# Designs tried in a protein design run: designed miniproteins, single chains, continued (4). Part 89

Each design is a single chain, and the fold is of that chain. pLDDT is the mean over its residues in the fold that is shown.

## One batch from the design tools (miniprotein)

Design m15281
Fold by ESMFold2-Fast:
Structure m15281 (fold): chain A 88 residues (1-88)
Amino acid sequence: MLEEIRRLVEEARELIRRAAELARAGRYEEAYRLLREADELAREAGELGQRLVAEDPSATPEVQALMDALLQTAYAHREAFEALAAAL
């Protein structure tokens, strides 16, 4: 389960980075589509993380680190996504 959460977080982070590049290029519809895909992966990772922590509380620090990395990736590109939201 932890490896699956890591995979989902890494995929979501890559989609967030690609969406930010597309948004900066003015390709807002494509950027929005990738952000929606990233959001779905992030939601799945969050649900798996909650289940893992409930079953094995010792996994909490690793799950928290993965979720923090995902949030930090999104925050690093927040200005691109604010521009995207204003354009749509």
Scores: mean pLDDT 86

Design m15282
Fold by ESMFold2-Fast:
Structure m15282 (fold): chain A 60 residues (1-60)
Amino acid sequence: MERLQALTQVARALQEGDLEKAREIAESIPDEELRKLGLEMVELVEKGESVPEAVRRAVA
């Protein structure tokens, strides 16, 4: 469940409005699959999705 914790940290940075921080957190995830999900969350928020919706799509 440490895997979901990394994505939660990305979501938290996105909620703070710090896209650069969220991207750095996502890129620091050692798991390739989780790293892709984290980066997708950042991209969805950059495109105008809400943070809860981006999280829902990434982890669904």
Scores: mean pLDDT 74

Design m15283
Fold by ESMFold2-Fast:
Parts: structure tokens; C-alpha cells; sequence
Structure m15283 (fold): chain A 88 residues (1-88)
């Protein structure tokens, strides 16, 4: 039981780690796809990398990261999103 849960968590963690790595890719299209997939996974571990992606040079990446954080809906993501909406 504990071993099976650990294997599931490892597989999910490896997938998330790969997607986080793709957020640093030189291709903005790849970074955009990584942000979207992290949002669909909805894992709390993606919140910090997605917050960093909100400061990306590409508007498309920033938009995808914002959408992903909204999909996750974590309390830690709510505050950064509100601050970004209030900033001009």
C-alpha cells in the first residue's frame, strides 16, 4: 500500500519535474504548453514554477501560466493573481 502510493507519487513527480523543466525551454511555444499542462495536472508543486512563469518575456507564456494558476485554485495562487490584476 505505502509502496504503491510512493510509486504513483514518483511517477506524478517525475512528470511535474519534466514540465517544470520545459518552463525554462528556449522555445516560448514549449513553455506555453508546459504551463497549460501543469494547470491541468493541478498539483500544488506547480504553483511556485507557474508564479515565476508569470514574469516570462513571452505574453503567451504569461497568459498560460495565469490560466494554469486559476485552474489550480490554491490559496497561495489566489494572492499573486489578485496582485497582478491590481498592478498597472
Amino acid sequence: LVEAINLVNLGKEEGIEKLIELLDDEDPEVRTEAARLLGLVGDEKAVEPLIEALDDESEEVREAAREALELIGHESAEEPLRELEEKR
Scores: mean pLDDT 69

Design m15284
Fold by ESMFold2-Fast:
Structure m15284 (fold): chain A 68 residues (1-68)
Amino acid sequence: IDPKEEIKNYEDLIKKKPSAENYTTLGRAYIDNGDYKKAIEYYQKALELDPNNKEAQKLLEEAKKKLE
């Protein structure tokens, strides 16, 4: 599936059911599309919903390294 189409599908899902899992999935879709800044934004939103989400913490750290 086209990464842009995947992003749109997850954006629509988040509007109906926001969850840390859906935010981390959308962040990964932005990584695949080379959009590291948006990926960081969505991983941060995942951590706002679930501060102890280890997957979101790891993915946020990895995304930040892509901008360094």
Scores: mean pLDDT 80

Design m15285
Fold by ESMFold2-Fast:
Structure m15285 (fold): chain A 70 residues (1-70)
Amino acid sequence: DAAQLKAAVLATAATVGALLALAQLPIPSDAAALAAALIDKLAAEKSLALSAEQKAALIAAALAALAAAY
C-alpha cells in the first residue's frame, strides 16, 4: 500500500544519506531525479499508480530524510 511505499522510500533515503556522510561524499545534484526513479520502481513493484502530487510529496519527503541522515 502507499504507507509501505513511503516507509521503504524514506528508509532507503536515510540509509543513503548516512552512507554518503560516512564516506565523506557530497549529496549528488541529481538526488531529486534519483529519488523519482526509486519511487517509480517501488511503485511499479507494488502495482501502485501515484498521482503527480503524491510523487512530488514523496520526492520531497525522501530528500528531507536523506538530508536529515546526512
Scores: mean pLDDT 84

Design m15286
Fold by ESMFold2-Fast:
Parts: sequence; C-alpha cells; structure tokens
Structure m15286 (fold): chain A 78 residues (1-78)
Amino acid sequence: SAEVEEARRAAEEARRLAEEHPEVADFLNQTAEGIERLAELAEAGTPAEARTAAGLSRHELKRARDVVEEARRRAEEE
C-alpha cells in the first residue's frame, strides 16, 4: 500500500541521515527502527491504523531532519 511504502521510504531516509551525520546517528537509527515498526503496523493493520502509522512516520522523519538541521546550526556557531 501507499502507506507502507511511505513508511518504508521514511525509515530508509532516516538511516541515510544517520550515515551522513555520525554526531546524531544513534538518535537517527532509533528513529529509523521506530518507523520500521510503524511500517509493520501499516502492513498488518486496518486502513485507519495504516493512515495513522503513515502520519506518524512522516512526523518522525520531520523530527529527524529538524535534529540534523539543529546540529548543523550549532556546529556553525562561533
């Protein structure tokens, strides 16, 4: 389903961010694991559960990107 595909893609993206940003890799890998669990819920669940899981996956990926951006901004401060 589209919801499962979105969650799987979000998890893959979080793992790529972990490879690119060692300073926050532990957080990003934990986030990827959480999104992988959401993908499993979307695969096995009802349509309502799949929509919820996809939404949570999108939110988790946004948090991952915000953490990367914050770490980058702090590294640029004098």
Scores: mean pLDDT 85

Design m15287
Fold by ESMFold2-Fast:
Structure m15287 (fold): chain A 83 residues (1-83)
Amino acid sequence: HMEKAIELIERELPHLSPETQAKVRELIEKAKQSTDPEEQEKYIKEAFDLIVDEGVRLLKEAVDRVFEMSPEERKALYEEYKK
């Protein structure tokens, strides 16, 4: 059901960049405004694809970041983890 799909998407929103969050919210709004089930499904799938793409990109950036990190940056990350 559309409502359950939107709930799952909204749960992941805080973990995404503000720009991706805005795009995902726009797609959810378009899905809610559509009366065509196929169009609703299309927008929801597009929103999900954006979430997956952003997640994969963030993981790659995190790996690159760890290898490029200065001693100060690694210390800051460790202190956030400790909290």
Scores: mean pLDDT 74

Design m15289
Fold by ESMFold2-Fast:
Structure m15289 (fold): chain A 58 residues (1-58)
Amino acid sequence: KEREEKIKKLNELNKKAKEYFAEAQASTDPEKRQELLDKAQKYIDEANKLAKEISDEV
């Protein structure tokens, strides 16, 4: 089902965002931390877009 596929993708995006965010929190290098936060933010933005699509289908 389309909705199930989107939910699975959403979970993957959220997992990646959490992983990058956790790595950023563990980093003491400001440049490295910012790079990881930027990556986490991209996954969050994509997840939010997908979540809106799922919500709009109901």
Scores: mean pLDDT 80

Design m15291
Fold by ESMFold2-Fast:
Structure m15291 (fold): chain A 91 residues (1-91)
Amino acid sequence: KLEELKKLLEEASRLAEEAGDALRAGDYEKAKKLLEELKKTLEEAKKLLEELLKNSENLSEEEIELYREILKGLEKQIELTEKLIAELEAK
């Protein structure tokens, strides 16, 4: 589960970098597709992290606090990604 979360976060980082590169190059169609994939990856990471927090009896207090902060970060990144996709769709 933790290893799966790590892989999802690494994939999200890669997708964000590629989307940024596409935006800088003016390739808005490619950027939109990469941002849509990024959103899906972030939502999968959020779901997995919520499952980890739901089973908190196996986590230390420090791990619970850390995971809650990561969850807040993921929620913010999903919102920002959705806004950027909407802006690209609006011309």
Scores: mean pLDDT 82

Design m15292
Fold by ESMFold2-Fast:
Structure m15292 (fold): chain A 58 residues (1-58)
Amino acid sequence: MEVDMEAVGKEAAKLMVEGKLEEAQELVEKAVEGLSVDEAQEMSAIVVQEANKLVEEK
């Protein structure tokens, strides 16, 4: 399955901000099953970046 890293990262970030940490973790774990270590790190960075954007919203 092709992994849309950006879409998964944004969705996981939304779940994290909503307090659904377990669901966010499951999404990331499922996505990284087919990814290299470098790609998994990029995914993690996207999640953090998108979560920060959501927290900064007014």
Scores: mean pLDDT 74

Design m15293
Fold by ESMFold2-Fast:
Structure m15293 (fold): chain A 55 residues (1-55)
Amino acid sequence: MSKEEKLELLISEKARELAEEMLKKDPKPTDEQKVEFIREVKKREEEIREEIEKE
């Protein structure tokens, strides 16, 4: 498995976890909460990239 494949898989899994947490907390998220969710996903993507590069 390439580093790129691992990165995409981990990002997908984290995005799903964050979405489930958001919906569990508030099943009808506001547009502001959706924007915050996108921001958090991007932040986690950067963190995952850094971790994979350190391997």
Scores: mean pLDDT 76

Design m15294
Fold by ESMFold2-Fast:
Structure m15294 (fold): chain A 65 residues (1-65)
Amino acid sequence: SAWDLLMQGIEAYNAGDYEKAVEYFRKALEEGAPMPGQVLLLMAKAYEKLGDLETAERLRREAAA
C-alpha cells in the first residue's frame, strides 16, 4: 500500500539510506499516499541529505502550493 511504502521510506531515511528513501517516497506518491504535501517535504529532506539542494527546494515549493 501507499502507507507501507511511506513507512519504508521513513525507515530508510532514519537508517541514512537517502537514495532508497527517495525511491520509496516516489513510489508512495505514485500509489496515492495520504497527505502528498508531507511526502514531498520528506522527499525534499532526503534530497537535501544527498546534496541535491535544487531539487529539495523545488519539492518544498511544490509542498507549500
Scores: mean pLDDT 86

Design m15295
Fold by ESMFold2-Fast:
Structure m15295 (fold): chain A 68 residues (1-68)
Amino acid sequence: APLSDEELAALLMETFGLSRAQARAAIALARENLDLPVEELAALLAERFGLSPGDALSLAALLKLQLG
């Protein structure tokens, strides 16, 4: 079963060092952009949240897996 948005936000805060506001914004951004390839979603996340390319790619993959 997919994680709740609150559980997913907590995981993102722990794993990527995002604030709660950043984690929620990342989930919202991913929901709006699920049609993008993982690499393109990663680029948006890196630009928006100042993540390294590796962290952004990992975050994008996790968000696509959890959000559908």
Scores: mean pLDDT 85

Design m15296
Fold by ESMFold2-Fast:
Structure m15296 (fold): chain A 61 residues (1-61)
Amino acid sequence: ALSPRERAAYNAALTIAMENGGVISEEQIREIAERFGLSEEEARRLAEEAVAHLAALKAAA
């Protein structure tokens, strides 16, 4: 299960992906890592999961 901090970062990544047409930049991944106190690797994993989740929802719609 995601920690509360990881969940907050995931929700932020989903919001960014929605606003950016399904993509998140490297700068935005770094900002998420810094804002939520995560490593860049953790932030990247959450960002990739958020992008994949959004893509799956769009494909199903």
Scores: mean pLDDT 82

Design m15297
Fold by ESMFold2-Fast:
Structure m15297 (fold): chain A 73 residues (1-73)
Amino acid sequence: MDAALEQLRAVADTAPGQAALEAAAKVSGVDDWSALDEAQQDEALRRLLEHARARGAAGRAAGGVAGPTPLPA
């Protein structure tokens, strides 16, 4: 179900969630998040989520500050 998409959308409403979504959106190739409609955002979020799942980063409860994904820094 799209519960995961709802989770991401809900997190986006928070300040820290927005930063995470932006970073993830860029990885997915979506920069203009606010320019997208809800339907388009849902599709982008879905692809984003699938990419995260494929990477296998999910399940790491530690979360911590450092993520397994290398940052462009």
Scores: mean pLDDT 58

Design m15298
Fold by ESMFold2-Fast:
Structure m15298 (fold): chain A 71 residues (1-71)
Amino acid sequence: SKEIRELISKAVGYAIRAIGYLLDGDREGAIKSLEEALEYLEKARKLSSGEEKKELDKLIERIKKRIEELK
């Protein structure tokens, strides 16, 4: 749906910001941006079903792992 796409778009925006922070050596900024991305992906997941929900689950787990690796 359009709502799910808009939430994913916001999550992608935060993920891109996290990459920018990492390139600048700002680990804390990267973690905060990834946590914001997770919030939007979790909202998208709640609205999704079937295959889309499975793909969002995989992406959420990947980002959670990345956050833990950065701590």
Scores: mean pLDDT 88

Design m15299
Fold by ESMFold2-Fast:
Structure m15299 (fold): chain A 56 residues (1-56)
Amino acid sequence: SALLAEARALARAGRFDEALALARGLSQDEQQKLGTYLATLGEVARAEELGTLMER
């Protein structure tokens, strides 16, 4: 989706707060994909925050 692509682009640019804000508009599958991408970038804390968002 366009939102997932934009969230990944923001994360790659180091704009993690904006990427996580967009995550609220993503499906659970897309949030999981974004979390995996954040973990790949070494952003474990951001990936955990996204996991908590998925549970809510």
Scores: mean pLDDT 73

Design m15300
Fold by ESMFold2-Fast:
Structure m15300 (fold): chain A 109 residues (1-109)
Amino acid sequence: SPALQILDEMIALVRQMIEIGKQTKEGKISQDEAVSQLEQLLDQLVELQKQFLQANPDASVIDRLYLATALSSVFTAIQQVKAGNVELAIENLESALETLEYLRERLRR
């Protein structure tokens, strides 16, 4: 399914964002470097969201809501990094990952 392939790409990007959060927490990259990288990955997630909706035009209201919720959690995570709350940012990214993985399981049915 093209929709599942796009969702797998979105999941991979969120996992990459979690690693950036962890590197920031460990002091391996600066907060400003983390924000720059996360904003670039968010732009990619927004484009993939558009492609997902085009590949799955009959997506249920609930499936669309899960997708929107995951993107909202990513946006919140970036705001938390900007505020210096890196641990909360990682938690929001992990929440986004769980939401996308749940959406993936729903689409396999």
Scores: mean pLDDT 90

Design m15301
Fold by ESMFold2-Fast:
Structure m15301 (fold): chain A 61 residues (1-61)
Amino acid sequence: SAEELVKQAKERLKKLAEEGASVETLKELAEKVAKYLENQGLKEAAKEVREYAEKLIKEKE
């Protein structure tokens, strides 16, 4: 489901951020997942993934 995909994406992004992944890596993963979700017509899910990544990036800065 869309909800399950969003949860998996958020967990992956959080783990990568905790492991010291670069801002670039987090942006790339979020972009890939968001584009996939948008291609499935899941615009709100894509937005949620992007906003979560932005939050993690701001916390890292």
Scores: mean pLDDT 83

Design m15302
Fold by ESMFold2-Fast:
Structure m15302 (fold): chain A 73 residues (1-73)
Amino acid sequence: SELLEKIKELLKKAGFSEEEIENVLKYAETLSEEEKKLILIVYEGMLSDDPELWEKARKANEEISKILEEKEK
């Protein structure tokens, strides 16, 4: 639950809409604690001003997307 709040704060700080934040939180709620932490790390990286960190964050984001798709089937 604390991880969900951290994700919400990061997305809000990044300028995401309330609807988009809700969608991310809904998906994150169905994930394990380890998977939620991966999402948190990805968003923290994307909020940085470093373009190289952005590219690395994109790769991790693809891994999370695959996990979500596999869970949805």
Scores: mean pLDDT 73

Design m15304
Fold by ESMFold2-Fast:
Structure m15304 (fold): chain A 81 residues (1-81)
Amino acid sequence: SNARFEAEVHLALAVMYLYLGKKALENGDYETAIELFEKASEHARRAAELARGIDPNTARLAEQVKEEAEKLSKEAREKLK
């Protein structure tokens, strides 16, 4: 199975969505930032699941991306108050 490579692809997508979310947040596009951070979190979750037990480094990085995306999503939601 190419689960390791699939995990790496999902991690790359998570990182890209995280970056786009940060850009949207910086531009004041809070609703767009939330959507992008949610996509980043979901791809990171999938990467962590696929890497579980086979690639500990990818799993750890994916969990870190997920945690950052969740934190920034909460920050963006607070800005909408």
Scores: mean pLDDT 90

Design m15305
Fold by ESMFold2-Fast:
Structure m15305 (fold): chain A 52 residues (1-52)
Amino acid sequence: SELDKLIEKIKNGEKLTDEEKKVISPFDVDGDGTLDDGELGNYRRSTEAAKP
């Protein structure tokens, strides 16, 4: 999914656009650009709950 692509960019240290940063920002609770397993899981569940 689109979200997997964004997460992969973060893990690889690639730059994100402003729009992409907004998509992940609410799930990055410490705001350091790093998402742990819990944050990633919540991000995926939130998206899949809205649209399967």
Scores: mean pLDDT 63

Design m15306
Fold by ESMFold2-Fast:
Structure m15306 (fold): chain A 83 residues (1-83)
Amino acid sequence: SAREKAIEYLEKAVKLGSKSAKTPEQEEVVRLAARALDAAKAGDLEEAKRLVEEAIKLAEKANMDEEVIEELRKALKALEEAL
């Protein structure tokens, strides 16, 4: 399902982000992604989408690794398909 794909992409974003985060802003991206993952698992897809959009905006400003940003963008698309 689109929800299951969103969860998978968010799990990848959290894992990659946790390994690569070097600044407080990048650590906040990982926290937002982890909160989005929890929301998606709970079925709160609107909250998950809101958190992913915030994570992407912060990730771009914080020069987060492109791999993390790509997984967040894939998660956003999957959440939009699930809504």
Scores: mean pLDDT 89

Design m15307
Fold by ESMFold2-Fast:
Structure m15307 (fold): chain A 65 residues (1-65)
Amino acid sequence: SSLREELLRLIGEILRLIGEMLDLELARERGEISEEEAEARIEEIEKRIEELKKEMDEIEKKLKE
């Protein structure tokens, strides 16, 4: 169904964002980016993940009903 396709797309986006957060943590650890820059970008990504999780929850509710 189209809802399952959308769910997989959202999961893929969340996983990609988690990967970006990990890359930022590694860059911070290596001194390639400042702690302030890393924290700001991670906070932005966390907000995006939260939005995607809400969309995912709505789709999952439709799939269960």
Scores: mean pLDDT 85

Design m15308
Fold by ESMFold2-Fast:
Structure m15308 (fold): chain A 82 residues (1-82)
Amino acid sequence: SIEEEIEKLLEEMDRLLEEAKKLQAEGLMSEESVLEIEVLVGLARIAVGVGKVANDYEFALEMLKRLKEEMKRLIEEELAKA
């Protein structure tokens, strides 16, 4: 279901945040970049909440896909600069 896809995306985003924190501990990523990723995860949870209230899960799903892609891009850009 679309709700299962949203849950899987949230789990994937939580794993990306954990990866970013590990990279920060290794000196490969800045604290500011990790905070940006934390904000994106927060926005994803807000989008899911709005989607539930509005009964618009398709919009929430599309937003989460975009936020996950931005998280991946931030991690890749930081690693490319190292």
Scores: mean pLDDT 86

Design m15309
Fold by ESMFold2-Fast:
Structure m15309 (fold): chain A 91 residues (1-91)
Amino acid sequence: SIMTKLVIELASLGVIEMYILLNEKDKEVKEKALELIEEAEKKIEELIKEGKYEEALEKLIELYEKLIELHKDDPVLVKTLEKNLEWLKEI
C-alpha cells in the first residue's frame, strides 16, 4: 500500500539524513541537502494529515531525485537513493 511505502521510506529518509549529517564534508552541499529534507518532510507530513498519500509519495520521489543530483559524487549514497526511488515507483 502507499501508506506502507511512505512509512518505510520516511524511516529510510531519517537514516539518509543522518548519513549526510555525519559523512558529507562539503558544508554547502550538506546545508542544502538538510534544508531540502526538512522542507520536504514538513510538506509530506501536511499531505499525510490531509489524507493526500499519492501527493505525499510524489513529494518524497521529488526529494530523492534532488538528493541524487546534489550528491552525484557520492556513489554509495546515490545507489541507495536510486534503489529507494525504484521501490517507491513500483505498484
Scores: mean pLDDT 84

Design m15310
Fold by ESMFold2-Fast:
Structure m15310 (fold): chain A 93 residues (1-93)
Amino acid sequence: KVSEENKKLLEKAIELKPMGLIYFPNPSKDPEYQKGIELAKRFELEEAKEYFEKAIEKDPENAQAYLHLGIVLLMLEEFEEAEEYFEKARELL
């Protein structure tokens, strides 16, 4: 749902300043979640998606993984799926 130019700007912004990533006072220490964050910062969005999905499978109460999966899906222009994960994150937060 973002133009090609906006996608490139978002990619550059996340690389320089991870502004699309919400910081939590107590971030999840789950290795899959942490790897997902690392991959998302590198714009390896499909791989980041897989790691956040693994984190959720391992811990379905991991609100942080749901929120960041939603952000990655938004960046992949999968907005409807992103909304579902944002709803899940809100239920768990």
Scores: mean pLDDT 69

Design m15311
Fold by ESMFold2-Fast:
Structure m15311 (fold): chain A 62 residues (1-62)
Amino acid sequence: SHMEKELQERRKKTAEKGRKIDEVARKVYDEVLKQYGDTPEGRRRARREALEAALKEMEKLN
């Protein structure tokens, strides 16, 4: 149906944006982990900064 095609196109665009956001988040995570080390505190910092970077990238893509 027409609705199914619209949903499929929306999902494709969402998936592409998601991939870009994930790539940015992963790069920030790895960078922070290299700086602070692979410790519980380093991993907590990496997760927080990766999330912040993901949100900023999401804002840029909209």
Scores: mean pLDDT 83

Design m15312
Fold by ESMFold2-Fast:
Formats: structure tokens, sequence, C-alpha cells
Structure m15312 (fold): chain A 68 residues (1-68)
């Protein structure tokens, strides 16, 4: 599905440390399937990984997305 493709894209961007692009990819996956377990899990891991980092603004955006 397209949601699986966006989740996979988010994983690739995360491995490249392109965190803003990763967040956007996970957002698109969750827009297509709000209950997509892999996308929600990977976004949760991104939130934890960005805590207390220079990416604090992205971490807050990811937390807000998971709250929906």
Amino acid sequence: SLAIAYNNLGVVYTSLKRYEDALKAYEEALKLDPNHADARRNLGLLVLGLKDSPYAALQKQAEALLAT
C-alpha cells in the first residue's frame, strides 16, 4: 500500500539522519492509515531519539502527530 511505502521512506530518511524528511514521510503514512502500527512505532522511536537534541522542534511535531 502507499502507507507502507511512506513508512519505508521514513525509515530510509531516519537512517540518513534526514529527520525533517523522515517526519513528513511518517505523517503521510499516518494520513493514509492512522492505525499503521509500523509508522506509529517508528515515529515513537524518532520522538525518543530526538529528545534533548538540536532537533527539539521536530521532536515536538512528532509528539503532536502521535497524539492524534
Scores: mean pLDDT 80

Design m15313
Fold by ESMFold2-Fast:
Structure m15313 (fold): chain A 64 residues (1-64)
Amino acid sequence: MIDEKEVQESLVRMFAAIGKIAISRGDLEAARESVELIRRFGERYPEVREFAEELAAELEEEIA
């Protein structure tokens, strides 16, 4: 059986990983886009909102 929350958390982790790769490449625009995408995803899927906000904040702090 597919747990939708687990799938949503996996997507958030994937977006965060893409953002970290962008930071390592010096592409801060792509990294900021990943932060925005993660936050919007959390707004649409309340079950993962807190998790998404945590990862977005961590990524944003690494950009700053």
Scores: mean pLDDT 82

Design m15314
Fold by ESMFold2-Fast:
Structure m15314 (fold): chain A 55 residues (1-55)
Amino acid sequence: GEEKVREAEELVRQGWGPEEIAERLGVSVAVAGGVILLLRDGLYDAAAELLERFG
């Protein structure tokens, strides 16, 4: 959901890595890595959908 993607965006801004974000959000490292890449490219809605399906 929107709350999880906002938290992921903030963690990325703070320099958190995919393993650390995965633990914080309770998702797999693959999902965290995907979210980081989508947020970097400005694909916010896609990042939110990935977290909704797998987070």
Scores: mean pLDDT 81

Design m15315
Fold by ESMFold2-Fast:
Structure m15315 (fold): chain A 78 residues (1-78)
Amino acid sequence: EEKEIIEKVKKLLEEISKENDIEKIAKLLAEAYRLLGLEEKAKELEEKIKNGTLTVEDVRYYAFEIKEIVKEREKKLE
């Protein structure tokens, strides 16, 4: 169910806000993308982790993108 997926993603974003390890944050972001059905975005993020090219600005941007996707999908459930 879409509503349940959105709530799970929100919980992951809450966990991300409390995490200090950039790699752990990125793995949680990849999980959020997969829950949203965005497998290619999750793979892109995992590739950056594997290649050591992931930056703090990257994880902030991906977190922002996921928050925007969540807002868009929530509006469609109304």
Scores: mean pLDDT 82

Design m15316
Fold by ESMFold2-Fast:
Structure m15316 (fold): chain A 66 residues (1-66)
Amino acid sequence: MEEAKRLAERIRARARALGPLTEANRRLVDAIAEVVAESEVVERDGLIHFKGESPEEFMERIRAAA
């Protein structure tokens, strides 16, 4: 989905803007961006909505990807 990929790119861009990342922080950013890119994410009325996934399930996918 276009919105999910855009959000993932924004996460990566913001992380780079904070300066050089450690290897651990780079892996974490990549894991978050990958999970977000695969999620059903829509932007509506300036708010970002995740469909069908609880915060705990989202964190479990990040942990598995990292």
Scores: mean pLDDT 68

Design m15317
Fold by ESMFold2-Fast:
Structure m15317 (fold): chain A 78 residues (1-78)
Amino acid sequence: MKREQGRELMLEGMKAMQAGKYEEAMRLFEEAGRLFEEAGFFGEASTAYFVASRAAEKAGDLERSKELYQRSLELQQQ
């Protein structure tokens, strides 16, 4: 189920964050967000893109961080 897959990716992303693997965490959270969005769980998708944005910021990818943050905000309004 896409929601369960998204939750598993969120856990892996959090582990990557704790390990300082910010680029990996960003990709994992972004994939989780996509799965939640496809499944219609826009609140969980918004959260996933928000933490992906934070991971991108820690990785030094400010442009990607901004894009992910905007996507998070858009999903909160839907």
Scores: mean pLDDT 87

Design m15318
Fold by ESMFold2-Fast:
Structure m15318 (fold): chain A 67 residues (1-67)
Amino acid sequence: SLEEARKLILEGWEADEAGDTEKALELFERASELSPAGRLWGEAGRAGIAGDVERSLELARRALELE
């Protein structure tokens, strides 16, 4: 569900902030499997970790459009 995808995205950002980038990427990938919007949210998270803030924001906006 979208709610579950959002929870995974938040947990992913928490994991990255704690220094666990592998766990963050796994959580973003799981979110991507839950809904079309979750896929875009997961891609936004991966782009953010990679330092591509512009792409991260674009993908987040597209995710909101699908909701």
Scores: mean pLDDT 81

